Designed miniproteins, single chains. Designs and how they scored, part 94

Each design is a single chain, and the fold is of that chain. pLDDT is the mean over its residues in the fold that is shown.

## One batch from the design tools (miniprotein)

Design m3471
Fold by ESMFold2-Fast:
Structure m3471 (fold): chain A 65 residues (1-65)
Amino acid sequence: SPRERLRERALEVARRHGLPISRAEVEAMSYAELLQRLFALAPSLEKAQAIGEELAAVRAEVAAA
């Protein structure tokens, strides 16, 4: 489903940025909760912004598929 693809792609983004989040946590969360969690794990405001921009692009890609 689009929600499952979004969660999987979000997990890839988190792992790419070295954020300590598990697949189980991602699967249990809504998109809004996932954003809050990833922002909380980001080591800086600049990194949080970069992650947010990448996740917005992923969400748009999944919605278009």
Scores: mean pLDDT 77

Design m3472
Fold by ESMFold2-Fast:
Structure m3472 (fold): chain A 90 residues (1-90)
Amino acid sequence: LPLEELSAEELIGLGMRYIEEGKYEKALEAVELALELDPDSADAWAALGYAYLELGKYDEAKEYVEKALEIDPDSPLAHAVKRMIEEALA
């Protein structure tokens, strides 16, 4: 299915699967489209942070996770990615 036919939630799920598969360019494409559809999605910002973490871009990863936590302070995904960033920098 073309990415443009997916909902924001479906695009986030697809992006997370691409991150798990190491397909970071495809993950970014899916998550960036999710943010175009719903810029207030904490899960989309957290997924973007996770992709940037896996790319070794820790400053951008932290900014995106902080944005996710600003939208939803209780986001499990945002807290998980924040812990991963802290462990990578330790």
Scores: mean pLDDT 86

Design m3473
Fold by ESMFold2-Fast:
Structure m3473 (fold): chain A 87 residues (1-87)
Amino acid sequence: DEYLEKGKKLFTESKLEEAVEAYKKAIEEDPNNAEAYLYLGNVLAVLEKLEEAIEYYEKAIELSPEDSEVRKTAEENLKRVKEVKKK
C-alpha cells in the first residue's frame, strides 16, 4: 500500500492534511483496507474533526476481523473520541 505508507510518513512529518489525502487515496485503491480507515480516523481526530474520525473508525471496525489489532485499536480510539465529543 504505497499511499498507506506515504500517509504514515506524512503524519510523522506533521503534514496532517497531506496525510489525510494520502490515506483517502489508499482507500480509493482498496476500499476494504481497514488499516487505511483506522489511520485516516487517527489523523482526523488529531485535526479535531471528531465526527469524521468516528465515521472512519466505525468503518475500520466493520471491515476488520474480530480478533485483529486494527479492530481492537479502532474500537479503543472510537470510545475515546466519543467521550471527548460529549459535553
Scores: mean pLDDT 84

Design m3474
Fold by ESMFold2-Fast:
Structure m3474 (fold): chain A 85 residues (1-85)
Amino acid sequence: AEAELGRKAIALVEAAREVLADDPEAAALAARAAAALRRLLAGEPLTPEDLAAIAALEARLRSELTEEQVRRILELARERVEAAR
C-alpha cells in the first residue's frame, strides 16, 4: 500500500514535470521532488533540501495550474501507473 501510494505520487510529479516542460524552473523542481520520493521509497530519509523542493513545487502548482494542465497531469500520471504494471 505504501509503495503503491509512493509510485502514484512519483507518477503525478513526473506528469507535472512533463506538462510544465516549457517552465524549466517548475520542471526542475518536479524532477527533484520525483528523485526525492524515489529515494524515500528506497528507504533513504528526505533531506531539508528535498522537503524545500517538494514545498516549492506544491506552491507553484497551486498558483499556476490551469484546469487543462490539471487534466493533462492526471491523464499522464494514470498512463505512467498503467505502463509500470
Scores: mean pLDDT 74

Design m3475
Fold by ESMFold2-Fast:
Structure m3475 (fold): chain A 66 residues (1-66)
Amino acid sequence: MQLLVTTEQSVEKRIALILRLMGIEGVEVERLSDNTFLVTTTLSEAEFQALKQELNSIPGVTVEEV
């Protein structure tokens, strides 16, 4: 399953978000641009939905399922 993540955050907050995502087992992060990342997961449906909800709750972060 994949999420397209767009962030309008500062560089510091963006780096913190990427490091947080990279720390999750079954999550791979690919940088598409300065503010857009592709998140590929091997997580269960429940874990994937929980991650999507968590990311959508972060100010300046937009998440789209692809």
Scores: mean pLDDT 80

Design m3476
Fold by ESMFold2-Fast:
Structure m3476 (fold): chain A 89 residues (1-89)
Amino acid sequence: KLPESKKPIKTVVTISNLDSSISKGEVLYAASKKAEVAVIQEVKDEKGKSQGTVLVGFSSKEDAEKAAKAIEEYLKSLGQNPKIEIKEL
């Protein structure tokens, strides 16, 4: 479930298959190089353990596509093999 954002969220990028050492801050850093992030949410279990999934919301599909590419390239540079999915709302 994404937190509320003051900007309308039109597209969500789901990044999965991440090691628990990867924080939402690293994903945000990569995304913000190419696009303005409207919202970011790390998926955690009931005990606060990261599930290796981060959701990033964007106000446009174009921003989401640019950010998704930047996120993939950055995470691969950290030795990750991310699965990236883009969904329009």
Scores: mean pLDDT 77

Design m3477
Fold by ESMFold2-Fast:
Formats: sequence, C-alpha cells, structure tokens
Structure m3477 (fold): chain A 70 residues (1-70)
Amino acid sequence: PFATGATVKNLRTVAERAAAERGGRADIQAGLAVLTKELDELAKEVGEDTELSDEQIDRLAERMEAARSA
C-alpha cells in the first residue's frame, strides 16, 4: 500500500492484489484485461502519475466486479 495519492499505477497494484486475493482464475484474467485497457486510456489522457479522484477508483472497482461476473 502506497501512502500517496491515487494514481493509475496504484490502481494496477490494487487490481493485481484484488485478483490474487479473490482467486486468480480465468474470470479474473478477463476482468483485469478490461481494467488494464481502461487504465491505459486514462494514463494516455491524464498520465500514469496523475492523481485520480476517489470516485474514479470506486467506479473502476464496480466495473471490475461486473467484468468478473461476466
């Protein structure tokens, strides 16, 4: 855990940890792929070290859960 603002890099780390904690199955793999693309687009628009809003983090978490379910 980084004691700093929320960034694209931090979200990647959180996503990897969440995947490992939640099982690390093929379904998680699909969810991570979608999340990674979303993060890559965000990094391209605002930058990897750009501080993100807490609301954006929450939204990404919801998307990841939906993708995992799919």
Scores: mean pLDDT 65

Design m3478
Fold by ESMFold2-Fast:
Formats: sequence, C-alpha cells, structure tokens
Structure m3478 (fold): chain A 90 residues (1-90)
Amino acid sequence: TEMERRLEELIERLKEVKERIIKLYEENRSDKEIQKKAEEALKLVTEAGNLLEKARESKDPEEQERLIKEAEEKLKEAERLVEEIEKLAK
C-alpha cells in the first residue's frame, strides 16, 4: 500500500540519518559542540523511530497517518541538525 511504501522510505531515511550522526560523533569526539548537537539529532532519530514503530503496529489509518507525519517532522529536524554539524566539521 501507499502507507507501507511511505513507512519503508522513512525507515530507510532514518537509517541513513542515524549513520551520518554516528560518523560525525565518532570523527569529532573532542568537539563538545558537535557532540551535543549529535546527541540532540540522535534523540530526534530515536523518537522518530518509535513513532514509525507505533505507526506500523496501528490498525487505525488516521492514527497511522498522524504518527507518520510526526515522525517525518522529527526526521527533518534531525536532518537540519546533521547539516549544521557537517558545516561545523568543515
């Protein structure tokens, strides 16, 4: 279904963002600002993941769409933080 495809796409984006955060965290262990921003981004990714898990388990289409939308918003915020970290790491 369209919802299943959207969930799969968001889960893939979540994985990619998480991998970017971990790499930035590992490559910049001595940078306190990067470490803090990476932790904030990781928290958003974790929250988005939990929302997507709940959406997958939901049998209510309206609840599922609301959860997916909330997860997308948290994922976009995490992506913005990752972009900020990447600029700081240059």
Scores: mean pLDDT 86

Design m3479
Fold by ESMFold2-Fast:
Structure m3479 (fold): chain A 56 residues (1-56)
Amino acid sequence: MSEKIKELLEEARRAAKEGDRLSAEISLGVAEIAAAVNNDKESLEEVRKLEEEVKK
């Protein structure tokens, strides 16, 4: 996993915990695009897990 994607996922988790759903969704979207471009299956799986948690 690239460091940038890891930072975006951490930002998304923090935003979700603070109730800022919009910022969480933006960070998740950027992380998903970055992971897809780099064919990083590990990061895509982490994005999917966090999306599911945020949507609850």
Scores: mean pLDDT 78

Design m3480
Fold by ESMFold2-Fast:
Structure m3480 (fold): chain A 61 residues (1-61)
Amino acid sequence: MSAAEKAAARKMFTGLKESLEARGYSREQIRAILETMARDLAAREGLDEAELLAIVDEVVA
């Protein structure tokens, strides 16, 4: 992925994490949701799944 694509993905997943935390979701639940979204996004947009999953790990940690 490009630097711009990685930055956009981090921003998106960070916003989703904050929204889910506000709704009372646990870290484990948030991780599972974001990992599912990352895989779906990789398939739909032709992005690197491993790089997206690494960004999810960074965001959830």
Scores: mean pLDDT 86

Design m3481
Fold by ESMFold2-Fast:
Structure m3481 (fold): chain A 65 residues (1-65)
Amino acid sequence: SELEEEAKRLASLTPQQFADLVAQMSPEERERLALLVLAYERGLTPEQFDALREKIEKRREELKK
C-alpha cells in the first residue's frame, strides 16, 4: 500500500536524514507526515487515510464557522 511504502521509506532514513527532511518541510507537509504516521500505526488503508484527511478538513471548516 502507499502508506506502508511511504512509512518504510521514512523508516529507512538515518535520524539525521529524517531530521533534515522534516526541517525543510512546510507546516502543511509536516501535518500530512503526522497523519501518515498515525494512519500507519492504526493500520489504515490509503483510502481510509484520504477519507480521514477529508473529514479533518471538513470538521475544521465547521468549527471555524
Scores: mean pLDDT 74

Design m3482
Fold by ESMFold2-Fast:
Structure m3482 (fold): chain A 85 residues (1-85)
Amino acid sequence: SLEELKEKIRKTLIEMGVPEEVADEIANKAVELYEKHKEKFSKDELLRLITTAVGLELLKYLPPEKASLATQKVYEVIKEFLDKE
């Protein structure tokens, strides 16, 4: 489940033009944030926390318009994962 989440985020970022090594690092950090906070935060809080962290990181690698779109796609992936719990 967590490996599947990581892989989906990684593939989404690569498709959006993020270098593979950076996409893997961001996907790992997203999963780490989920694992660290899942017991203390609601699903909605986790979704906002992880999406915000990913979005800020993407601004270092993508133009704002692409970073926004990539962030939205990652939001959809994380939301789908959280909705299955």
Scores: mean pLDDT 86

Design m3483
Fold by ESMFold2-Fast:
Structure m3483 (fold): chain A 91 residues (1-91)
Amino acid sequence: SEEEILRLARDYVTALLDAIDAGEPLDRVIQLAKGAIQLLEDYKARHPDLSPELQAAIDRIIELLKKAIESRNLDTFRKAVEEALRIVDEA
């Protein structure tokens, strides 16, 4: 459902922010982000009936997380994760 995927995305993105704020090492944050990407991609694949708008929002979140991982920079990562949370709240 739309509510279910948005809640899932919010929970994972919030967990990433919490890990960054707790001072967890970058490699751990990257591992958590990779897990979040996989779970969101798997959910989207199992629910092809999601609206095109919601699919696009989830794809943007995945892309932001992938770019954050590529940056290997905690400040860039934090900003990308905060932007992902804003996308969830606007969806």
Scores: mean pLDDT 85

Design m3484
Fold by ESMFold2-Fast:
Order: structure tokens, then C-alpha cells, then sequence
Structure m3484 (fold): chain A 100 residues (1-100)
């Protein structure tokens, strides 16, 4: 089930506070709330524009990597390269290189 991080991030995103939604997602990962982080990132991928999808895919990959789900992390890092800004693409490529 989703916790308070999910509802707070959805509220921020729905109100156009995109940076706050991403801060909540990053905090969920930092706090070890990986299932909540995954739920937030998936929501941002489903409802966001391409740049939002790229950044959310990067963070989803990081959450899966923290859970030891290497194959899932690789999948989402590749999607971050496909949809992300140049900065997101560069970070995702560096993270993929470490997983080789």
C-alpha cells in the first residue's frame, strides 16, 4: 500500500508544484521508503510530460537499485535515457555503467 509520501507528492504534482513532488520522491528514497518512492515515481511517469517522465524514471531506477532489483533498475535507467533531459541522460548512463 502507499503511504503519506504518495499522497503528498500527488497533491504537489496536481497543484503544479513539480519540484516539491520530486523533493518528496527523493526524500522517500533517502528514508528507505522504496515502495512509496516506486508508487510516486510510477504516478509521475504516467501523468507527466516527457521531461518529468525521464526524471521520474531515473529516480525509479535508483529506488529499484536500492532494493537490489538490478534488472528493474537497468530497465528504468534506459527509459530515463530515452525520455530525459541531457542532465538526466548523463546521470542514467553513469549509473548503468556501474551496473555492468
Amino acid sequence: STGSYFLEALRAFGQGRLDEAFEILEKAIEDGKYNEAIAVARYLIEHGDPETRGRAALLLGKAYEKQGKKDEAIKWYNLAIEYGSPEVQEEAKKLLEKLK
Scores: mean pLDDT 86

Design m3485
Fold by ESMFold2-Fast:
Structure m3485 (fold): chain A 96 residues (1-96)
Amino acid sequence: MTPEELELIKELVEKYPNDSVKVLLEYLEHLGVTVKNKNLSEDELYVILTLAHLYDLRGRTFESADEALRAALEIARARGEVTPEQEAAWLKDLER
């Protein structure tokens, strides 16, 4: 996390002190990730945020955490970090 990202988080928390969903949505926009469904739960937004920090999801738009997980899996495959067997297991979990 850069000093600039930490300062942005502080600013967002001050702007929305009791609305973690708005803080998460605006921080995702700063990372270049668009969440089309503004009614996602805090837990779903945390999944998208965690994946955006681990993988470059910039320029992508998501309607669910499952879409972000699929995008992260595609990047992990391209980087050679998952085997075909691991991919099949993850996709099976995402179908439920």
Scores: mean pLDDT 73

Design m3486
Fold by ESMFold2-Fast:
Structure m3486 (fold): chain A 55 residues (1-55)
Amino acid sequence: SEEELEELYRRAKEAITSGKPGELKKVIDEGLKRGIPLEAVYQAVARAAEELAAQ
């Protein structure tokens, strides 16, 4: 759902900002467990990284 994708995106931003390597992996793994397609998970992570890099 759109809500699940938005939550994934938000959690990806938090994980990247934390600077802890394991945090982003946890976000990715949880998204996949919930049945979110890998390409959607990748897009959410890429969007989060791009927005943070622009700061």
Scores: mean pLDDT 79

Design m3487
Fold by ESMFold2-Fast:
Structure m3487 (fold): chain A 64 residues (1-64)
Amino acid sequence: MELEKIEEALRKVAEELGLYDPQALKNAINYAKKLLDEGKPIDEAIEEAVRRYRFALELKRIYR
C-alpha cells in the first residue's frame, strides 16, 4: 500500500529527531493523502509530507 511507504518515511524522521507527536504524524499522513488524491506521484507526496512533518516537529521543539 502506498500509505505504508509514507508512514515508514515519517517514522524515520521522528526516530532521527528523537521526537514523537501523534497529531503531527496524522496531519502529515493526511497531507500526503491529499497530494495523492490530487494526482501527485508517491515519491513527491512522501517528500512533501516528510518536509512538513520535520518542520512541525522542529517548531514544537523551539516553542515548548
Scores: mean pLDDT 79

Design m3488
Fold by ESMFold2-Fast:
Structure m3488 (fold): chain A 75 residues (1-75)
Amino acid sequence: MKVVIVAPTKELAELAKKLFGGKVEALVGDVVAEALRAARAGADEIIVVDRDPAAARDAVEVAERLGVEARALVV
């Protein structure tokens, strides 16, 4: 199962990796664009980490429209 973390900063990506056991791929950048990239690359699940709940929601919506399970972790 390919789990991908998407986060707007390296700091948030590293925090999320610690929470999910450190063995997951992480993409850093615009969370909507990176969620789209991860979904197209064959991710089975996308975890969106952001301080902005609106950005996190939009990224989850994009992933779900492409048939990928997604969830948001707003910190």
Scores: mean pLDDT 83

Design m3489
Fold by ESMFold2-Fast:
Structure m3489 (fold): chain A 64 residues (1-64)
Amino acid sequence: DFERDVLVALAEIYLGIAKATPGTSPEEIARIEKLVDEMRAAADAGDLETVQRLFDELKALLNA
């Protein structure tokens, strides 16, 4: 599913940006990494709804 693959790829890009940004806490990086890992597992299971929900959680975390 193209949408699942795109959302996972965007989440991995966000994780990379967070790791490259000075001042991002290790706790924030760990939270983003966990969300990316869970999104990848959901994508592998074919669960688009879970991928979308986790991506929304990632967006909320980045806007906090």
Scores: mean pLDDT 80

Design m3490
Fold by ESMFold2-Fast:
Structure m3490 (fold): chain A 58 residues (1-58)
Amino acid sequence: SAREQAEEELKRLLREAREAVAQGKWDETNRLIQEILALIRAMKVSAEEIARLLAEIG
């Protein structure tokens, strides 16, 4: 479903943002955070859902 695809995309973006932070790539980190926030707003993802997705990616 579109929701499942959006959740997988959100997990991908969260993993990439964590890697960018670990590597000190601040411009890329900022860009990824903006993409994450835009997707969260578009899909109306709750704080609880975000916490669950973060736990799933480790």
Scores: mean pLDDT 83

Design m3491
Fold by ESMFold2-Fast:
Structure m3491 (fold): chain A 70 residues (1-70)
Amino acid sequence: MLEELRRRLASPDPAERLEAAEELVRLAKQNPELIPEVAKILEEAALSEPDPEVRAHLVRAARELRELGE
């Protein structure tokens, strides 16, 4: 599951990348033990994200998960 979602984060379609990020957040909320790994995936994806709106979404999603993981 995580490998497929990580692959989708590299999609040429920005809508697909946003959907993958949202699915990763949902997965982490349902499986809190995955929060550190998913937050790291989103943080790393944000570093290479060319679309500023998608990048902002990835950064916010990672922060939200980090806060929940406390």
Scores: mean pLDDT 83

Design m3492
Fold by ESMFold2-Fast:
Structure m3492 (fold): chain A 63 residues (1-63)
Amino acid sequence: MPLTPTQAAVLRLLAQNAGRALSAREIAEALGLSQPTVSRALRALAAQGLVRRNADGRYELAA
């Protein structure tokens, strides 16, 4: 399934921050997007196995 522009931007940001898990708020602030928009993108990416949510509620690359 092709990624949306928002999903691609979130993945790129997480790749640039390799070794760090980011909250939806931090991702939203870094990309200039709303938290609901970022949360929807993170949910879609997690369903595809591209990101994972850790025990602290932060997101990182799953690969």
Scores: mean pLDDT 81

Design m3493
Fold by ESMFold2-Fast:
Structure m3493 (fold): chain A 66 residues (1-66)
Amino acid sequence: SAALLERAERLLERAREAAEAGDAETANKYSTGAYTLAAQAGVSEEELAELAREAREISMEAFKRS
């Protein structure tokens, strides 16, 4: 679903904003939510792996800033 994928992209954007602010909890919640929505949208295994790596990077960045 295109709508689910758009929602996943918005959640990733919010996760990045939270990470830049040092809010690790919010960054992790939004990045995890984005991954779940992308999986439900039926994106490829490769795209899901890329999202998982991006979510990990967002979480690590938030941790460094906290």
Scores: mean pLDDT 80

Design m3494
Fold by ESMFold2-Fast:
Structure m3494 (fold): chain A 80 residues (1-80)
Amino acid sequence: AMAAARAAQINADREKLAKEIVEREYKTLRDMAKKSNVTELEKEIDELLKKAYEALVKGDFFTARKYLNKAIELLQKAKK
């Protein structure tokens, strides 16, 4: 009973941490995209952020992180 409760708490903590990281990255990327002033790139980033948000709502943090990583790559290319 206690061992199962501990395992459930560890899994819940990992899920909460994943949510916090992904949501923080999402907010940061939205703000950075607004500041980059690249209209075509901003549209593509917005689409990726929308897909990431939909995945977050569904609890699919892996898919959400995948879309956020693509948005990060596009934003980094715009700055370099």
Scores: mean pLDDT 69

Design m3495
Fold by ESMFold2-Fast:
Structure m3495 (fold): chain A 62 residues (1-62)
Amino acid sequence: IAELEEQIAKKPSAELYAQLGTLYAEAGDLEKAREAYRKALELDPENERIRRGLESVEAQLA
């Protein structure tokens, strides 16, 4: 996670934020997973995989 956050800080990308979201979701940190997926979707709004990841995490938080 920390290494991925450093990569995002140097060059943010939808793919890196989506990977961060997946790692937080696997760790059970759904709130942080949601924020990471939201950032990814802001960078790539038409990305269906990222949108589905966000929806999955939000469903678990509801």
Scores: mean pLDDT 77

Design m3496
Fold by ESMFold2-Fast:
Structure m3496 (fold): chain A 65 residues (1-65)
Amino acid sequence: MDNRDAGEGGARAAREKGNAVAGGVGAWESQKLGGDPEAARRAIEAAVAGDAEAAARYTLQSGLG
């Protein structure tokens, strides 16, 4: 996993990871676990917009991290 392109690959992987967590599992789990559904929704919106860093940060705020 050591690549010179790791920075770009990392951003892309983080975006997909954030989208998977926030858009797939994260949102329903946050509601089920009594986490912060507003933060979870923001994470989904950020992931859909392609903002991987914002999506990850909102996922942590939702209590899923």
Scores: mean pLDDT 59

Design m3497
Fold by ESMFold2-Fast:
Structure m3497 (fold): chain A 83 residues (1-83)
Amino acid sequence: RRERAEQLRRAAERAREQAEVLREKGYEEAAEKAREAARLAEEAAEILERGGPEEEAERLVREADRLAREAGRIAREALAKEE
């Protein structure tokens, strides 16, 4: 099927790995955001696999990227508060 779907599944896997690292460090809110990003990326892959609109899948990918970035910001802010 489309290579774009495979790319999105890989992005979801990366986001899930980030969520696990954040959870291990105790940043539960950031971990939740990273998990949500993974879910959206996986949903986008599903849309592409079903032959749905690429534009809709791209919107989900952008939202997933936004959530992943927000998770990173929360983690950095938490680190600043710890020190």
Scores: mean pLDDT 77

Design m3498
Fold by ESMFold2-Fast:
Structure m3498 (fold): chain A 84 residues (1-84)
Amino acid sequence: DYTKYFKLGEEYIEKKDYKKAIEYFKKAIELDPDFPLAYKALGLAYFKLKDYDKAIEYFEKALELDPDDEAAKYLKKKAEEEKK
């Protein structure tokens, strides 16, 4: 169940274990590739690791699936600003 892996990813975000969070969000996407929340969460986890290129990539993927996600637009903009 992709939602179980997504919830585990969120738990590891709360623990600030961003590498473990990424593992579980990737498992969620393996089960449901059309899950925009998991791509947004991957972007956030990479942002926390200061991997801004991967953060932008996953926020763009989230926006492909859900173009009106204002949070994903905002987070993508923040990642682009941090790259400078």
Scores: mean pLDDT 88

Design m3499
Fold by ESMFold2-Fast:
Structure m3499 (fold): chain A 72 residues (1-72)
Amino acid sequence: DPVQQAEELVLQAQRALHEGRYREADSLAREALELAMEALKDPSKILQAIGLAIEAMGLRWQSGLELGVPPE
């Protein structure tokens, strides 16, 4: 289930960010965003997918700031 996989990756990215592993957090958040975007194709999961995509984008933004790299 791409929604459940994206949720797991968001949690892992949040943990990595809190531990100062910014490159790992960005990588995990990018994977979570890709899965959330895929889940948007399922009408029954749109709201969950949107929420996960927003969270993943926020994690990428935060990780990018810490690394001094602009977010994509």
Scores: mean pLDDT 79

Design m3500
Fold by ESMFold2-Fast:
Structure m3500 (fold): chain A 79 residues (1-79)
Amino acid sequence: RFEALMAELDAYLKEQGLDRADLVAELDANLAAGLISAESAEAYRRFLAGELTPADLLRLRTERHNDPATGAALLAELA
């Protein structure tokens, strides 16, 4: 269940307290460096702010709006 996986990720972020803010700051830095597209950065930022559903974010990622390596790098840093 994708929804369960998204809830698990959200729980980890909530436990850390400031992880969402830290991830947003790092995302902005990556955007400035040209490592991520503006579309992907905006979608991820909205997701972390709770303005975008996990399903909507997944659809954007599936459509290959940006290099998947960026998402993998962010997940690796989260882990």
Scores: mean pLDDT 61

Design m3501
Fold by ESMFold2-Fast:
Structure m3501 (fold): chain A 75 residues (1-75)
Amino acid sequence: LTVEEVKAKQLEAFEKVFKAKNTTELLAALKDSYLHPSTVNALIEMHKAGNWDDPAALAKISADDKALFEEAKAK
């Protein structure tokens, strides 16, 4: 995969995470997401809590993933 293809898959994964209604959909969104493990754990935590603005969870998002997270959240 090219860097552009990886970034596209990461963005798609974030968008699917925000649209996930349950744990099954969340785990499906995270499969083949190419996100850092710390980001994956933060997303699971925030999704279960229903809070996408938790500063503690946001701090766990990898710096490499954070720009795409904010981009997907804005959509």
Scores: mean pLDDT 79

Design m3502
Fold by ESMFold2-Fast:
Structure m3502 (fold): chain A 69 residues (1-69)
Amino acid sequence: MLNEEAQKLVEEGREYYRQKKYDKAIELYKKAIEVDPSAREAWTNLASAYLEQGKYELANEYFVKAAKL
């Protein structure tokens, strides 16, 4: 699969994250992971969005997944 597709989804997610629309950002980061499961930035950004929502256990899980890539 083309890493470019995952990158575009991460960039769109970051725009929603910047607007504090964390649910929409999470949707886009999850799509990026579906396109490229090795996209470290998608896992890290997903974790950060969950952290901003106060979902600390979920955030930690995804930070650990990103660190293992």
Scores: mean pLDDT 83

Design m3503
Fold by ESMFold2-Fast:
Formats: C-alpha cells, structure tokens, sequence
Structure m3503 (fold): chain A 58 residues (1-58)
C-alpha cells in the first residue's frame, strides 16, 4: 500500500541521516516498488532518484 511506501521512505531518510547509505538505498528502492505497484509512478520515480542520489554519496 502507498502508506507502507511512505513508511519505508521515512526509514530510508533516517538511515541516510545516520550515514547508513546501503540501508537507505535498499529502503528507498523497496518504497519505490510499492509506490509503483500502487499506481503512484511519479512517487516511485522520485524515490528511485533518492536512491541514486544516496548511492552516489556512498
């Protein structure tokens, strides 16, 4: 559900702030998958972009 996607995105942001970039990327990617399955393609694209941004910093 989209609510689960938002929860995972929040966890991803917290992991990124803590410096756990590998965990942050995994959480953002999972959130993007759930958003895409729920039909929120724009949100999924934004979450995938967040994952790529974090990965570039690792």
Amino acid sequence: AVEEAFALAREGSEAARAGDYERAVALYQKAAELARQAGHTRLADMLEAAARHVRAQA
Scores: mean pLDDT 82

Design m3504
Fold by ESMFold2-Fast:
Structure m3504 (fold): chain A 73 residues (1-73)
Amino acid sequence: FDKAAQLGADASANLLKANEALRAGDTETAREHAEKAAENLKQLSGESGEKLGEEFLRDVEERAEEIERRRKE
């Protein structure tokens, strides 16, 4: 069993779950999965993965903040 293959699969699953949570308006779940995806990418690809994870995490945070503003009124 290839550890890198598992990390890649986990990263993809967490990216998908984060986006699905955002569509559902569940910002807490979206942040949780975004953080897991960023960690998986960092472990999988080192510096390149860390950069990609940081960019994705920032995108999710911006979108989650907008959803939270709308939910608060």
Scores: mean pLDDT 80

Design m3505
Fold by ESMFold2-Fast:
Structure m3505 (fold): chain A 73 residues (1-73)
Amino acid sequence: SLEQKIKRLETLILLYELMIGSEETLIEHLEKHKEEIDPEVLEELIEENRRTRERLEEERKRLREELERLKKE
């Protein structure tokens, strides 16, 4: 049903928001401990985190756009 699809999308959006929050926490942890980490490894981890966050943010955007479309029906 439409109602079940909306509930599923809202739950998925929440889960993606939590995943993005976890990635933000990781970058804060890396910044706090940057002097203890090899600079090349730190740069690779930051870039990997950035790519992961961009992917998660794009998926959240798509889910939000789908939710808005369903709510207009």
Scores: mean pLDDT 86

Design m3506
Fold by ESMFold2-Fast:
Structure m3506 (fold): chain A 74 residues (1-74)
Amino acid sequence: SAEDEAEIRRLAERGVAATTPDEKAQALFDLAKAYERAGKKNEAIAVYRYVIDNYPDSPVAEEAKKALEELRKA
C-alpha cells in the first residue's frame, strides 16, 4: 500500500542518517517490522538476520531473533 511504501521510505532514510551502531540497528529493526506489515516476508527475514549477524550486542538483537523465529515458523 501507499502507506506501507511511505513508511518503508522514511525508515530507509533514517537508516542512511544513522551514525552509531545502536542507531543503525534500531533503524534496520524498524525497517524489518515495516516490511512485515507490508507482507514482504522475505525482505523482513533478510533485514532481521542482518541485525542479528552485524549488531548482536544492540538492544534490538533479541527482539530481532524472536521476530525471525516467528516468521520462519509461519
Scores: mean pLDDT 83

Design m3507
Fold by ESMFold2-Fast:
Structure m3507 (fold): chain A 78 residues (1-78)
Amino acid sequence: LEKEVKELIQKLRELAERNPDPRLSDLLLANSRAIDEALKQKNYKKLSEHLEKAAELARRNGDDELAKELLELAKKIK
């Protein structure tokens, strides 16, 4: 789980770096930090919620594959 979450955080950061919209980039980075914090706190409810929100942001940024990976992980930890 920790390794899988960290890999998805890295993909979200990469998506943020490629995004020319600073507002969307900031939202992706903020969500990445929220996911990392929930993981550190072992708060799996918050972790799942933040992964679902990250999936919506990834989809809005055109990364449907990353969105699917985020949603699948969120469902597994609920």
Scores: mean pLDDT 79

Design m3508
Fold by ESMFold2-Fast:
Structure m3508 (fold): chain A 60 residues (1-60)
Amino acid sequence: PIDKEELEEYIKELEEKAEEYLAKAEELKKKGDKLKAEEEEGIAALLKAEAGYLKKLLEK
């Protein structure tokens, strides 16, 4: 069985990392590094999608 506490901690880590990548993307936008900013935003989106999927597993 999935350790619910461990899974909740992992979800939190994914969400925190996603926010970190979004913050990096905003810094890159300010510097004009458009491609790098898009890359960081893409990583954040993937992390959020993974966290969302895992949250569904906790509900069921």
Scores: mean pLDDT 83

